# Designs tried in a protein design run: designed miniproteins, single chains, continued (2). Part 20

Each design is a single chain, and the fold is of that chain. pLDDT is the mean over its residues in the fold that is shown.

## One batch from the design tools (miniprotein)

Design m4658
Fold by ESMFold2-Fast:
Structure m4658 (fold): chain A 98 residues (1-98)
Amino acid sequence: MTLEEIIEEIREALPSIEEEAEEIIEKIKKGEIDEQTISRIAQMLYSLEKLAENTPDPEIKEKLEEIRKKILESLDEELKKKVEEKLKEIEKLDELAK
């Protein structure tokens, strides 16, 4: 894929990413947190970080970082610790998978 094709795919995906982030934030605010929701939060934060790192477009990068920040700001201290633990697990699995 060309760099321009990757940037365009991310732009097209942004509305869906924002919608999913809003759904997650709403669940956090309602206290509807289970093990699956914690895993989903961790996976989304990991994906947003990876996309931001690999995106050379500063506008898209800023938008991805803004979405990630909104999710993080919605987490209380207990939930944040659980999400950080899941993030470490995802990172370890990604290292093993390469």
Scores: mean pLDDT 79

Design m4659
Fold by ESMFold2-Fast:
Structure m4659 (fold): chain A 57 residues (1-57)
Amino acid sequence: SEEMEKTRFLLELFQRYEKGADRDEILAELEKRVGKKTAEQFKITYDSIEKLKKEKK
């Protein structure tokens, strides 16, 4: 499905960010290809993961 392809693409971009790619560059590419709403979801997801890492249960 298109949603699965978007999710896979998002995960690949997230992995690039983890490897040192610039967040703003990743968000710009997301907005170009999947639209602003999906880019915003990526931002929220990443911020949640970063927060979770700081909160070591």
Scores: mean pLDDT 69

Design m4660
Fold by ESMFold2-Fast:
Structure m4660 (fold): chain A 88 residues (1-88)
Amino acid sequence: MFKFVKELEEEPEEGYTLKADDPLLAPGSPAARAGLQAGDRVLSINGIPIKNRETLLSALMSPGVHRLTVLRDGKLYEIDVEGGPIPL
């Protein structure tokens, strides 16, 4: 479930923006199951800033529940994502 945190007055330059055709958003993927969408920018996982897609991929494939900070339409949200394999 998405928990609204606040609106951002300045957009951060850090993070990774999810693409519509990205395997990270494939049906049944950890991100898709958690309700993440194309255009969402992941800023951090478990308080650790995301610098690139590879960092996000590694974290989402790790088992367990991960707390993500996500920017959607100028608003900051926290979401829990259960990590696991990305479907083929």
Scores: mean pLDDT 75

Design m4661
Fold by ESMFold2-Fast:
Order: sequence, then structure tokens, then C-alpha cells
Structure m4661 (fold): chain A 65 residues (1-65)
Amino acid sequence: SMEEIEAAEREILGLYLQALDAETDPARRAQIVALVEEAGRRLRAGEDPRAVLAETRAGLAQIRA
């Protein structure tokens, strides 16, 4: 639904801002940007917002590790 897409976009934006604020390494910052841009493309393509959010959260955790 549109509400689920909007909720996922808001949550992903929050995760993006927190990840960038915590990261000073240019290569990891680029990985964060690429992951979030891909999440936006997937949401626009009509993929399940819950799956996109969960996978984006997992991807951000992997970059941080």
C-alpha cells in the first residue's frame, strides 16, 4: 500500500542519516549511498516495502561490521 511505502521511505531515510552521521570513511559512505539509492529504486519498482526495509537495514549493518 502507499502507506507502507511511505513508512518504509521514512524509516530508510532515518537509517541513512544515522549511518552517514556515524561514518567518516569515504568508501563506506559511498556504499551507504549506493545501498539507499538501490532501496529507492526497488520501492519505485513496486517491490514489497517490508522486504526492502529489512534488506536495507541488514545491508547497512554489514557495511558497519
Scores: mean pLDDT 87

Design m4662
Fold by ESMFold2-Fast:
Structure m4662 (fold): chain A 56 residues (1-56)
Amino acid sequence: ALDSQKRALLRLALQELESDGPGPKATQADIALALGLAANVVEFNVLKQQLLRELA
């Protein structure tokens, strides 16, 4: 459960960072908030950094 949520959040973070296409894209924060993975953009950024550090 928790690991699946962490994987989903990390996938969104990496996809947003690496996938730059022409046209508007939802931010990582917008997607995370919509999925209920974070309460706000600040919380999302903290979680993203924690997940990236954990994998590094």
Scores: mean pLDDT 59

Design m4663
Fold by ESMFold2-Fast:
Structure m4663 (fold): chain A 72 residues (1-72)
Amino acid sequence: SLDEKRRAIGAAVRARRDARGLSQRELAERAGLSTATVSAIERGEADATPALVGPIARALGVSVADIVAAAE
């Protein structure tokens, strides 16, 4: 379901952020997003739109496809 995909994407973002030793605030600053937006994405409570996932993927040094593939 879309909700399962959002949760899987959120978990992938969190895992990659943790692997880089970044806080949610630090990831948000690098992605040009609010900390609240990053938190909502990691919880699977926000839509995984290209407009949100793109900046996060760039900040993590990965492709959007790398993050979205975790939801397949």
Scores: mean pLDDT 83

Design m4664
Fold by ESMFold2-Fast:
Structure m4664 (fold): chain A 94 residues (1-94)
Amino acid sequence: SSEAEELKRELAELLEEIRRAAVLRDVETTRQLVEKLKEIVEKLKEVMSKEEAKRVLDNAITALENVIAESRDPEIRELLREAKEWLEEERKEL
């Protein structure tokens, strides 16, 4: 659907914003973006098939793993690890 495609685009842009905030070591912005990520994921699960949602979540999990690997800030790493764990639990429920 057009709604699913728009939400996928928003998710991709949000993941790039998370990467940028993490590079800047902006803990507060990273936290706010993670909460926005959760909202978008909940909406995506309502509008797409389980198979599509699993693929989207797998891509988001991989993107967060890459940001964690590149981050040297322990607070940002912990925030993103918690976000990744949340996404993995959401994926298991699909």
Scores: mean pLDDT 89

Design m4665
Fold by ESMFold2-Fast:
Structure m4665 (fold): chain A 105 residues (1-105)
Amino acid sequence: SERKQRYEQRVALFKEAAALAKETVEEARRYAKENPEERERLENLAKEAEEHLRAAGEALSKAPEDEQAFKEALAHLRETARAVEELDKEAGEEIRELVRKMEEL
């Protein structure tokens, strides 16, 4: 069905955003271990990105039958992109573009 294909495409884009967010968080945590002065700020941003990404994934799992759940997933991904952008501007901008593609499907 067209709805199933759209959902599968949205899940694929989500997985790309999740992988990029995870890589950015792992790099930020690695840097935080070597840079004590940045540690609290970077760990807080990493935690914020992970929490919103987890919430986005949970909402997206409900989205095939619930348009509101899809909107909640997009909102959490936008917050993930915001936190990631503070860690890595280019990575955050790429996640924001992936969210735009998900919304346009």
Scores: mean pLDDT 89

Design m4666
Fold by ESMFold2-Fast:
Structure m4666 (fold): chain A 86 residues (1-86)
Amino acid sequence: GANPEGEEINYKETFTLEAKPGEDLTLEGSVELPTDKPRGYGIEIVDKKTGKVYKLPSVGFDGYYKATIPADKLPPNGEYELVAVS
């Protein structure tokens, strides 16, 4: 739906990032959302050690998300919180 004055966090999940240098990383999964219509949402990951937010070039619909981070933009390996924002 429309989001007046900011982004709503629709989903959060903690995960461990273990990427090899020089390889693109694809993050994909499903969120259990009640939906009868497609809705667009963004994906962000938050470094649990530093609090740094990385916005991913992604669009999710109907509880599914997919985002690819280019190798040259990969964050450090570690624990992250994945968030969906509408």
Scores: mean pLDDT 65

Design m4667
Fold by ESMFold2-Fast:
Structure m4667 (fold): chain A 81 residues (1-81)
Amino acid sequence: SMEDELKKLIEGLEKAIETAKKEKDPRARRTLLLVMLHELEEASKKFPELKPYVEEVRRAVETLSPEEAIEKAEELVKKLK
């Protein structure tokens, strides 16, 4: 179902955030954020309600430090529950 797909997406994003938080290399951390952003962009094609979250994560990745962008992504994923 679409609900099961969205739930799996949210669980996947939570795990990606945990992985990014544990990553000590800033370049690898940025790469993980970009992968997460790409997954959100693809998911927003099927779930248009995700588009505001995609724009917020994109802006965070472009304007904040990797650590701050991870915190912003974590906050946004919590709002999807």
Scores: mean pLDDT 81

Design m4668
Fold by ESMFold2-Fast:
Structure m4668 (fold): chain A 85 residues (1-85)
Amino acid sequence: SEEEQREFLIKLLGETILKMTELVRKMVAEGKSIDEIRAELDKIIEETLKKLREMGVSDEHIKRAEEILNEMKENLLKYAEEVLK
């Protein structure tokens, strides 16, 4: 159902944001470059969007999730750049 798809979307999106945040924290602590951090975040986003498509989430909701995840990516990369200076 659309309700079940929405619940799945909200849960997966929340889990993905936490995973992205923890990954950036760990990679910054390990002295990884911004380019390496970006590559791993892009991988997580692609895997998450693939899972949403496989679960039959609507294209509209997938587009919104992609926007949210890319916004989070840019914010986390800015944080990493400021810390690594």
Scores: mean pLDDT 87

Design m4669
Fold by ESMFold2-Fast:
Structure m4669 (fold): chain A 55 residues (1-55)
Amino acid sequence: KLIDSDGKEGEVTGAEVGETGVIIEVHGKKYFVGDSGKVGEVTGDLTPMSKAKVV
């Protein structure tokens, strides 16, 4: 379960996994969860994780 920035629980409806974190979609909003545990809402264009280097 994810708690969004509004405090609402939701199911993850989509995910894109990279080496440095994951992009997840909850309640129609996209969030980036970094490997450090920091969560931020995605509000615009991101550098595609597909361009990240696998270590």
Scores: mean pLDDT 52

Design m4670
Fold by ESMFold2-Fast:
Structure m4670 (fold): chain A 62 residues (1-62)
Amino acid sequence: AGGGGYAAGGGAALAGDDAETAARVGSISKQLSGGSPEGGRLAGLAAARGDATAAYEAGKQG
């Protein structure tokens, strides 16, 4: 399980790349979580940042 760092990083990344990052993260999070929007979204954002471990942990949490 991640801490506030995942949420803060995800929010910053989303705000920085606008629609393009949001669209990509949405697609990735759906694939990673399989049905958990919150956990999957965080996992997608972590994956976009190049952190496979963080992505796995976030997805596992959802």
Scores: mean pLDDT 51

Design m4671
Fold by ESMFold2-Fast:
Structure m4671 (fold): chain A 101 residues (1-101)
Amino acid sequence: MTAAERRAYGLGAVGMRVAAYAARRGLSLEETARLSEAATLGFEAGDPEVARRKALELGLSEEQAEAAAEAAALGLRVYAADPAEREALLRELGAEAEAAA
């Protein structure tokens, strides 16, 4: 797997976590976009604290900044995972989504 493919999986995980948080909290489209921007920056920087700081700079709450940091951390874990671990995580996420439906 290429570095670009690993980044794609990591960014996908960031996006999924941000979308799930936004849905649970009833965030506006604008708040969701800022949360996504902060989480993506933290992921690309390799540091969840970058996501937290960026979220606060964008005017998000401390709780939303924590959510951005958690999304970035999830993305980094997926990026670092070997192919077998990534496949296992995707199967578990798929099973959880199916069970919730």
Scores: mean pLDDT 81

Design m4672
Fold by ESMFold2-Fast:
Structure m4672 (fold): chain A 68 residues (1-68)
Amino acid sequence: GLKSLLSKAAKGDMEAAKKVGELTGLSPEGVINAIKVLKAAGYSLDEIAEILLNQDEKTLMRAALKVL
Protein backbone atom coordinates (compact mmCIF):
# COMPACT_ATOMS: atom_id res chain seq x y z
CA GLY A 1 0.00 0.00 0.00
CA LEU A 2 0.94 3.67 -0.04
CA LYS A 3 2.41 3.56 3.50
CA SER A 4 4.89 0.82 2.44
CA LEU A 5 5.91 2.89 -0.61
CA LEU A 6 6.35 5.99 1.61
CA SER A 7 8.56 4.00 4.03
CA LYS A 8 10.77 2.85 1.10
CA ALA A 9 10.88 6.36 -0.44
CA ALA A 10 11.89 7.78 2.99
CA LYS A 11 14.94 5.46 2.80
CA GLY A 12 15.84 6.79 -0.68
CA ASP A 13 14.12 4.15 -2.86
CA MET A 14 13.63 6.07 -6.12
CA GLU A 15 11.26 3.43 -7.61
CA ALA A 16 8.97 3.76 -4.55
CA ALA A 17 9.24 7.58 -4.78
CA LYS A 18 8.26 7.40 -8.50
CA LYS A 19 5.16 5.32 -7.66
CA VAL A 20 4.12 7.75 -4.88
CA GLY A 21 4.70 10.62 -7.36
CA GLU A 22 2.33 8.95 -9.86
CA LEU A 23 -0.38 8.89 -7.14
CA THR A 24 0.26 12.43 -5.79
CA GLY A 25 1.47 14.47 -8.82
CA LEU A 26 4.97 15.04 -7.38
CA SER A 27 8.35 14.26 -8.95
CA PRO A 28 10.30 11.40 -7.30
CA GLU A 29 12.71 13.97 -5.78
CA GLY A 30 9.70 16.03 -4.64
CA VAL A 31 8.28 12.96 -2.87
CA ILE A 32 11.56 12.26 -1.01
CA ASN A 33 11.92 15.93 0.02
CA ALA A 34 8.25 16.18 1.14
CA ILE A 35 8.64 13.03 3.28
CA LYS A 36 11.85 14.41 4.88
CA VAL A 37 10.20 17.76 5.68
CA LEU A 38 6.98 16.23 7.05
CA LYS A 39 8.86 13.64 9.17
CA ALA A 40 11.13 16.41 10.57
CA ALA A 41 7.95 18.37 11.47
CA GLY A 42 6.69 15.35 13.46
CA TYR A 43 4.13 13.78 11.09
CA SER A 44 3.67 9.98 10.98
CA LEU A 45 3.78 8.03 7.70
CA ASP A 46 -0.04 7.67 7.86
CA GLU A 47 -0.41 11.47 8.19
CA ILE A 48 2.13 12.05 5.39
CA ALA A 49 0.13 9.71 3.11
CA GLU A 50 -3.05 11.75 3.77
CA ILE A 51 -1.27 15.10 3.22
CA LEU A 52 0.30 13.98 -0.09
CA LEU A 53 -2.85 12.27 -1.47
CA ASN A 54 -4.90 15.41 -0.70
CA GLN A 55 -2.16 17.63 -2.28
CA ASP A 56 -2.20 19.70 0.94
CA GLU A 57 0.38 22.35 -0.01
CA LYS A 58 -0.45 24.52 3.04
CA THR A 59 0.46 21.73 5.48
CA LEU A 60 3.68 21.01 3.54
CA MET A 61 4.64 24.73 3.60
CA ARG A 62 3.94 25.01 7.35
CA ALA A 63 6.09 21.90 7.98
CA ALA A 64 8.95 23.41 5.91
CA LEU A 65 8.78 26.66 7.92
CA LYS A 66 8.81 24.70 11.23
CA VAL A 67 12.05 22.82 10.32
CA LEU A 68 13.97 25.91 9.11
Scores: mean pLDDT 80

Design m4673
Fold by ESMFold2-Fast:
Structure m4673 (fold): chain A 66 residues (1-66)
Amino acid sequence: DPNVRDDPEEARRAAEGAYQRALEAIKNGDVSTAASYAVSAALHYVAGGLPEEAREIIRKADEAVK
């Protein structure tokens, strides 16, 4: 089994934190900060082996800034 440094549960928690920061930035009208946190959340999901959840976060972030 590969090294569990990128544990899916830890990746989810890190991604959730980044996503909440992205939502807060959107509420404040800071699109650049929101995009940065959304990318961070997606990267955490990818590192945890959760590519579908990474795609969903990017989709939601894109919709939120349109």
Scores: mean pLDDT 75

Design m4674
Fold by ESMFold2-Fast:
Structure m4674 (fold): chain A 79 residues (1-79)
Amino acid sequence: MEEELRRLIEEAEPEVKEAAERAVRAVKDGDAQAAYEHSRRLTELGATRIAGLIAELAREQGKLAVADAVRRGVMDAVA
């Protein structure tokens, strides 16, 4: 999972890569609000798989509130 996430981010278009790197940083920092904003942007850019893997990354790190924020960002982007 983490290796797939890193590979997808490295291979992504610059705008997707920037949003993904900001979302990953938000997970690292435990910043649920930033994770929500950047995962919403990722989904608006069509990078739903990357957003899903970032939610899994947050869950594996025990950051359940951040994982939920990522999921909400994805859902709100398609509403």
Scores: mean pLDDT 85

Design m4675
Fold by ESMFold2-Fast:
Structure m4675 (fold): chain A 90 residues (1-90)
Amino acid sequence: SDLEAKIKKLEEKIKELEEKLKETENEAEKKALELQIELGRLQIELLRRVIEAERSGDEALWEEVEREARELEERLAPKVEEAEELHEKL
C-alpha cells in the first residue's frame, strides 16, 4: 500500500539520520538530527495506526486514530518550530 511504502521510506531515512548522528560533532546539527529522527518515528507510529484502522473497517478505531492524530499534531507543533529554527541557524 502507499502508506506502507511511505513507512519504509521513513524508516530508511531515519536509519541514514542515525548513522549521520553517530559521526556528527556539531552540537546544533546533532540536535537537528535528533529532532528529525523523533518526528520521523512519531509519523511512522501514526501511519501504522492508520493502516490498522483501514484494515479493520472499524469506525470506532478510525475515530480513535483521528483523535490520536490531532493530539500528535498539537505535540509536534513546538518540535516542528524548533526544527525550523535550527534549520535557519544551519
Scores: mean pLDDT 77

Design m4676
Fold by ESMFold2-Fast:
Structure m4676 (fold): chain A 71 residues (1-71)
Amino acid sequence: KKYEEYLKLAREDPSAFARKVAEDGEKLKNKTPEEIKEFGEIVSKVLDEMRRLRRTPEYQKRIEELVKKLE
């Protein structure tokens, strides 16, 4: 479902993940508060899971690279 799709995208292409989250968020402008809440919860869970992966040297290197790109 949406969580696994976002998690895969966040791992493979963080920039595409950010863009997709923004696009999907805009599509929620005319949706119910409940759907908006569910969307936010899914995104939050993806970000939390990505932080756990920080334990691996590979993930830590990716986070450092992302921080460097953000300047």
Scores: mean pLDDT 69

Design m4677
Fold by ESMFold2-Fast:
Structure m4677 (fold): chain A 75 residues (1-75)
Amino acid sequence: SRELAEGLAELAELARRARDAEDFRRRATEWLKNTDLSPEVRAQLEGAVELAVLFMEAGVPAEVVADWLLREAAE
């Protein structure tokens, strides 16, 4: 859906601007709290945030995590 794609693209931008996994989680949580989203899209974006945090904690570079989120948005 467009809503999911736009949300994933925003999460990708937040990942690129984040200092680390903790900063990304904080930014993503704040954005989700302040964004009007359908329950199903919110759940999917929350899942994407958790996976992105795990990747970053495992040492995956922020740009690679952001690219993954953008690829998910394109599908």
Scores: mean pLDDT 86

Design m4678
Fold by ESMFold2-Fast:
Structure m4678 (fold): chain A 85 residues (1-85)
Amino acid sequence: ALEEAEKHLDAGRKALDAGDFETAVEHYRRAMEALVEAGDEDPIKNTALIMEAVADAFDAIMKGYEEQAQEILDAVRKAIRALDA
């Protein structure tokens, strides 16, 4: 599950860099879903992957892609709440 999350984060970042925003958001959503499915398998690694997604969203905001950043942040927030439940 964590390997799938990493794969989707990498694909999302590449799509975001390429300007393929629909594909980027879909990959970040899938990454967060994979983290929730993994549960507390590796809390430190889960935290690191969440921080990477947040950093990517912040970079998107700084580049003017606020709508895409909000969708990424919403997926992250939903995952954090699910993991904390």
Scores: mean pLDDT 80

Design m4679
Fold by ESMFold2-Fast:
Structure m4679 (fold): chain A 106 residues (1-106)
Amino acid sequence: SEMEKLKEEFKKAYKMFILLKRILEKLEEEGKLKPEEYEFLKKKLEELEKEFEEKAIKIFGKEEFEKLKEEVEKEDLKEVALEFAEEAEAGGADATAEALREIAEE
């Protein structure tokens, strides 16, 4: 159904927000990203995540939204992280790909 597709798309997008935040943390920790650039990107990503969550609540309702978040929290990020790493490497984002592979091993 269309609603089930939207829920799966939401879960994948939410996993991507989690992965992007972890990538930023690893790149800053490894000295590949300046602290000021890290803070800027982190704040922008958090603003986008908040907007995404507000839109999801309008589509699913607050109760279903919280359930979907809980499901993502219990699910493995490994497969999505490895898929994202392959895309990053193909696009020349080698540092991002390396960070994603490290996250996948956690």
Scores: mean pLDDT 84

Design m4680
Fold by ESMFold2-Fast:
Structure m4680 (fold): chain A 59 residues (1-59)
Amino acid sequence: PSQAEIDALKEELLALVEEHSGPAGRLVAEAEIARAEQTLSPAELAALLRRQIDRLRSM
């Protein structure tokens, strides 16, 4: 995936986390995403972000 795709997925996930858990939840999610960026490939990161978005949308 492109960096633009990853950035879009990050923003979508962070917006959903903030909606469900407030600004504190968003800060925690930003830290977890930053850690994932250090350990995962771009493809693995995109897959993780899509999975988390789908999970939150089902709540």
Scores: mean pLDDT 84

Design m4681
Fold by ESMFold2-Fast:
Structure m4681 (fold): chain A 61 residues (1-61)
Amino acid sequence: AAMAAPATRTEVVLPASASVEDVRALAAGVAELRAQGHEVVVEADPAASAANRAALAEAAA
């Protein structure tokens, strides 16, 4: 964040080349950050596979 960013906001992006390990790590990280009171916004690269995008959406719920 280059300017005055929200103190509790975290943005996470799943790249097009993401593996199942990346999705698993992302899900764990999102859960931990939310448990600590962080606002987490999760996005997937438009080129990411449908399966990875679905897994990410489930992890972000």
Scores: mean pLDDT 67

Design m4682
Fold by ESMFold2-Fast:
Structure m4682 (fold): chain A 98 residues (1-98)
Amino acid sequence: NPILKQYEQKYEENPNDPFSLLERAYVEFIKGNRKEAISLLKKAIEEADKIASTDPEKAKSIYFSIATTIDFMRKLFPEDEDLKNLLQIAKEKYKSLK
């Protein structure tokens, strides 16, 4: 799948970029690797936190993208407490930025 290959390439080039981490989390989720997807979502939030002090608008955009991605994942796994907790964290961080 050429789209999946493009996502993997972005992750390899910029492994700590929060948007690349988010795209990789979605790919791992679709592959059935939910624990790895959750780990990548946590890392994306941590990288957004680092950006929040210097570029709050960019961090806000990242938290919003994380929240929307987790919301889609929860439609398949509504009982997943890790996804529920990460969604709440992303929403709270989004609202806390100016």
Scores: mean pLDDT 80

Design m4683
Fold by ESMFold2-Fast:
Structure m4683 (fold): chain A 68 residues (1-68)
Amino acid sequence: MKKRALVIDRDEENAKLMAQKLREHYGVDTVDIRVVRNLEEGLRAKEEFIKETDEPLLVVLFSAMEEF
């Protein structure tokens, strides 16, 4: 079963770069990566992944936000 990763980033280019690095690290055939632009889309995608597999989902939030 493929590992699943969710990348949440408002910067499309940074999101693409992170997705590429994850594919290089885990291997293109071993990871399924979804890229979304905001937390609302990320929460929706996470809910879909949870329904489709009992495997843990890796969530990567890459942003310049340091609000907390």
Scores: mean pLDDT 66

Design m4684
Fold by ESMFold2-Fast:
Structure m4684 (fold): chain A 96 residues (1-96)
Amino acid sequence: DKAKKLVVDALLGLAEQAKKAGLEEAAEYLEEAAKYVEEGDYEKAFEYIRKAAEISGRKDLPEAVEKVIEDAKIFEKTSDLSFEEYKALEEQSRRA
């Protein structure tokens, strides 16, 4: 449950950034991908993420989202920390 919510929130955040950049079609694909993640259909979600990447020219987008999914699953498996607490620890680790 927590992993899915983290991935959905990340995709919706990317969609908002796409809208701010004037990439409305890419944002629509990212919002559709978020819906498929909520349904547990990661295969369909990645199809939409690839479409968003193609339209936005961001070839890194599928890999970036895959990393978020992996990080969310690791977080769910290894920690009772909130996502914000996990982010704070990761940021502290990078500065140390």
Scores: mean pLDDT 69

Design m4685
Fold by ESMFold2-Fast:
Structure m4685 (fold): chain A 89 residues (1-89)
Amino acid sequence: KKELAEKVREATDRMAEAILNGDLEAAQKALKEFLEITSKSKNRKIQILSVAAGMLAIAGMVATPEERPQVAEALRGTGDEIAKLIEEE
């Protein structure tokens, strides 16, 4: 399951980077990849955190440049939490 957790971290890192750069297309592609991974989980906490990460990604895509760093950090934190849950059982 380490491989799946790594893919979640990579997808959230790509979303965060795209948001910081104002790259809406890259952010949307990374979000799609992220949701494909997390939508297969039956773990309720992963499901809730995935919704939260999706909302943060959308918020980041419409955020001003000044708001983007905070959204990007929150997104990375949420992705790491999901990855840890995938690793833990």
Scores: mean pLDDT 82

Design m4686
Fold by ESMFold2-Fast:
Structure m4686 (fold): chain A 108 residues (1-108)
Amino acid sequence: SMMEQIKKEVFDFVLKVLEEVVRELLKRGLITPEEAEEILSRGKEDTQASIDYLVEKGVDLKDPQVQRVLMANGLSPILVRLSTVRGWSDEELREVAEFILRVIDKAL
């Protein structure tokens, strides 16, 4: 259906942005390859569930604000891991969050 095509296009676009953020964090040595695989796996699952939920609620997936929320939600496992597993400071977490938001805004 047309809706299944739109869901796939938006999913692929969101995942491309998640993969770019994860690649840059790996390159900077801020996460390990194992953490990257876990983050991307969770991000894929969370993004699919969020897309399905938003479609059920009649939300326009082509809206850039909706896509921004999907990208931010898919990347939330990074901040959770850095705060809870690695014990990063509020300042370090803020710097990573600001970096993530810059990548999202550049993609949209």
Scores: mean pLDDT 83

Design m4687
Fold by ESMFold2-Fast:
Structure m4687 (fold): chain A 87 residues (1-87)
Amino acid sequence: SEEYVKKAKEAAEEAKEYAELYKEYRKKYEEEPTTENVAKLTGAALAAIGSAWEAALYAKKDPAAKPYAEEAVKALHEAGITGDMLA
């Protein structure tokens, strides 16, 4: 449905925004490894993953939303957000 495609697009846009924020916070953490900086980068990574997962759930409901779920996952990978970053 058009609704699921729109929601997947919104979730993908959020995932991209959080992935960019993660890249910024990761750079700050590398320069200054403080508790505040690790908390910010971890929060951004979790938010990006959650948004990408949301896009994937909408893609399951409507295959037309699949390209947005793929864009979200690509943005996470390009930012270096992987399972090992959260272990």
Scores: mean pLDDT 84

Design m4688
Fold by ESMFold2-Fast:
Structure m4688 (fold): chain A 70 residues (1-70)
Amino acid sequence: APEEVARSLVEAYKTSLISTNEQVRNKALLELSDYLKKNPAAALPLFAELVTQLRNDAVKPIAHLLKYLE
């Protein structure tokens, strides 16, 4: 199910996405971007899981990913 895949992806990349190291964050965003290019229908489930698991207003990667999903 797309929701299961989205949850697994966010869990796998959660630490990288909240990293203070820009290179680590950019690598995680690039890998998620590649997944979305192959699976555009997964955008909504992935966004929902990011909101659910990364409930921290300091998490800038969410804003960066949202720009990709526009």
Scores: mean pLDDT 66

Design m4689
Fold by ESMFold2-Fast:
Structure m4689 (fold): chain A 106 residues (1-106)
Amino acid sequence: AQELLDEAIRHAREALEYAVKAKEKATNPEAQKYLDEAIEHLGEAIVALSRGYEDGPEAVREAVRHLEKAIEYFKKAKELDPEVQEYVDKAIEHAERAIELARKAL
C-alpha cells in the first residue's frame, strides 16, 4: 500500500509539472482558468495521497476524486487552446496513472 501511494504521489507531481508547463503555453484566458482549477485539484490530490498513510482509504478516495476533477478541467482547457495540448495530454496520462495506483492501494 505505501509503495503504491508513493508511486501515485510521484505521478501526481509529474502531472502538476506538466500542468504548469501547459499554463505557460496557454494563450486563451478561459483555458488558463481551467488549468488553474486543474492545478488546484492536483495539489489537493497530492495532500490527500500523503495523508493516506495516516488517514487510510478515505483520504485515498478523496485524492482519486480530486485527480478525476483535474482531468475534467484539463480536457476543457485542451478544447479551448490547442497550444496546451501536448503538455495537457502528458498531465492527463500521469493523473490517470496516479488514479490506477491509488485505487490499487485501496
Scores: mean pLDDT 90

Design m4690
Fold by ESMFold2-Fast:
Structure m4690 (fold): chain A 92 residues (1-92)
Amino acid sequence: SAAEKKALEAYKELKEIAKRGTPAQVQARIEQLIAEEDDPMVLAALLVMAKKYNLSPELIAEIEAKLRELGLTDEQIEELVKKFEELIEKEE
């Protein structure tokens, strides 16, 4: 899907920033993407990346809050995160 492609593009960009830069640079790019993106799959990708790179609890809470504002339940957020994690496992 277009949403899955966009989420994977965000994942690959953040992974590259993490390899070449600092956790602060990864966080800054995620904060920018939160402001730009309303797609739940992209936001789930950002949540997965924030957790994997041990970024701030405040950033994680911000992403989860935006997903809830888009109408997702906590159960739907967990399911979406799991779906995205399964998607990236196939890419690695």
Scores: mean pLDDT 86

Design m4691
Fold by ESMFold2-Fast:
Structure m4691 (fold): chain A 86 residues (1-86)
Amino acid sequence: DQLERQRQEFLNELKKWFEEGKYLAVTLTKSGDRTEAVVSPGNPDISAKLGRLTFQDALTGIWVTGDLYLSPSGVTMLKNVELVQP
């Protein structure tokens, strides 16, 4: 399926960007007992590690785990992203 291939390509590209020292911007939204996140490619400066987060990407439905960071400008980012199969 082309949609499934696009998901895999996106994840492989995300992983490659992290391995190359790039960071992702993340938008976090509360949904009941869960935090939903949309992960976007980005390269902002990071200031502090907030913790480790596991979440489902709202656009692809794929689960990821990563280290959560806060930039000096207030942008939330993930690093060391790992794919998780529920």
Scores: mean pLDDT 60

Design m4692
Fold by ESMFold2-Fast:
Structure m4692 (fold): chain A 87 residues (1-87)
Amino acid sequence: MEEIEFTITEARLSGEGIRARFSEAEIEALEQAAVGKKLKGTLELLEAHIERARAQGLEAELRVEGNTVTVTLRAEDGTVVTYTLEA
């Protein structure tokens, strides 16, 4: 598998944990700061990262749909982080 450049096209922070710590405006700023960032790697490296997150107590899911990869991470405090990556 060749190395693919993924671009974060959408980032969402939701859930009770994040809302308890940050204002709505701060959450939007964090989401916007993630958009446009690029990750260089293989799909196998993304899958390995998801497995590592699960080993650390996070509920982690990876969904591949054509050229789009969606990563969802759920923390014990109810925080949910969702990234949409495009190759």
Scores: mean pLDDT 78

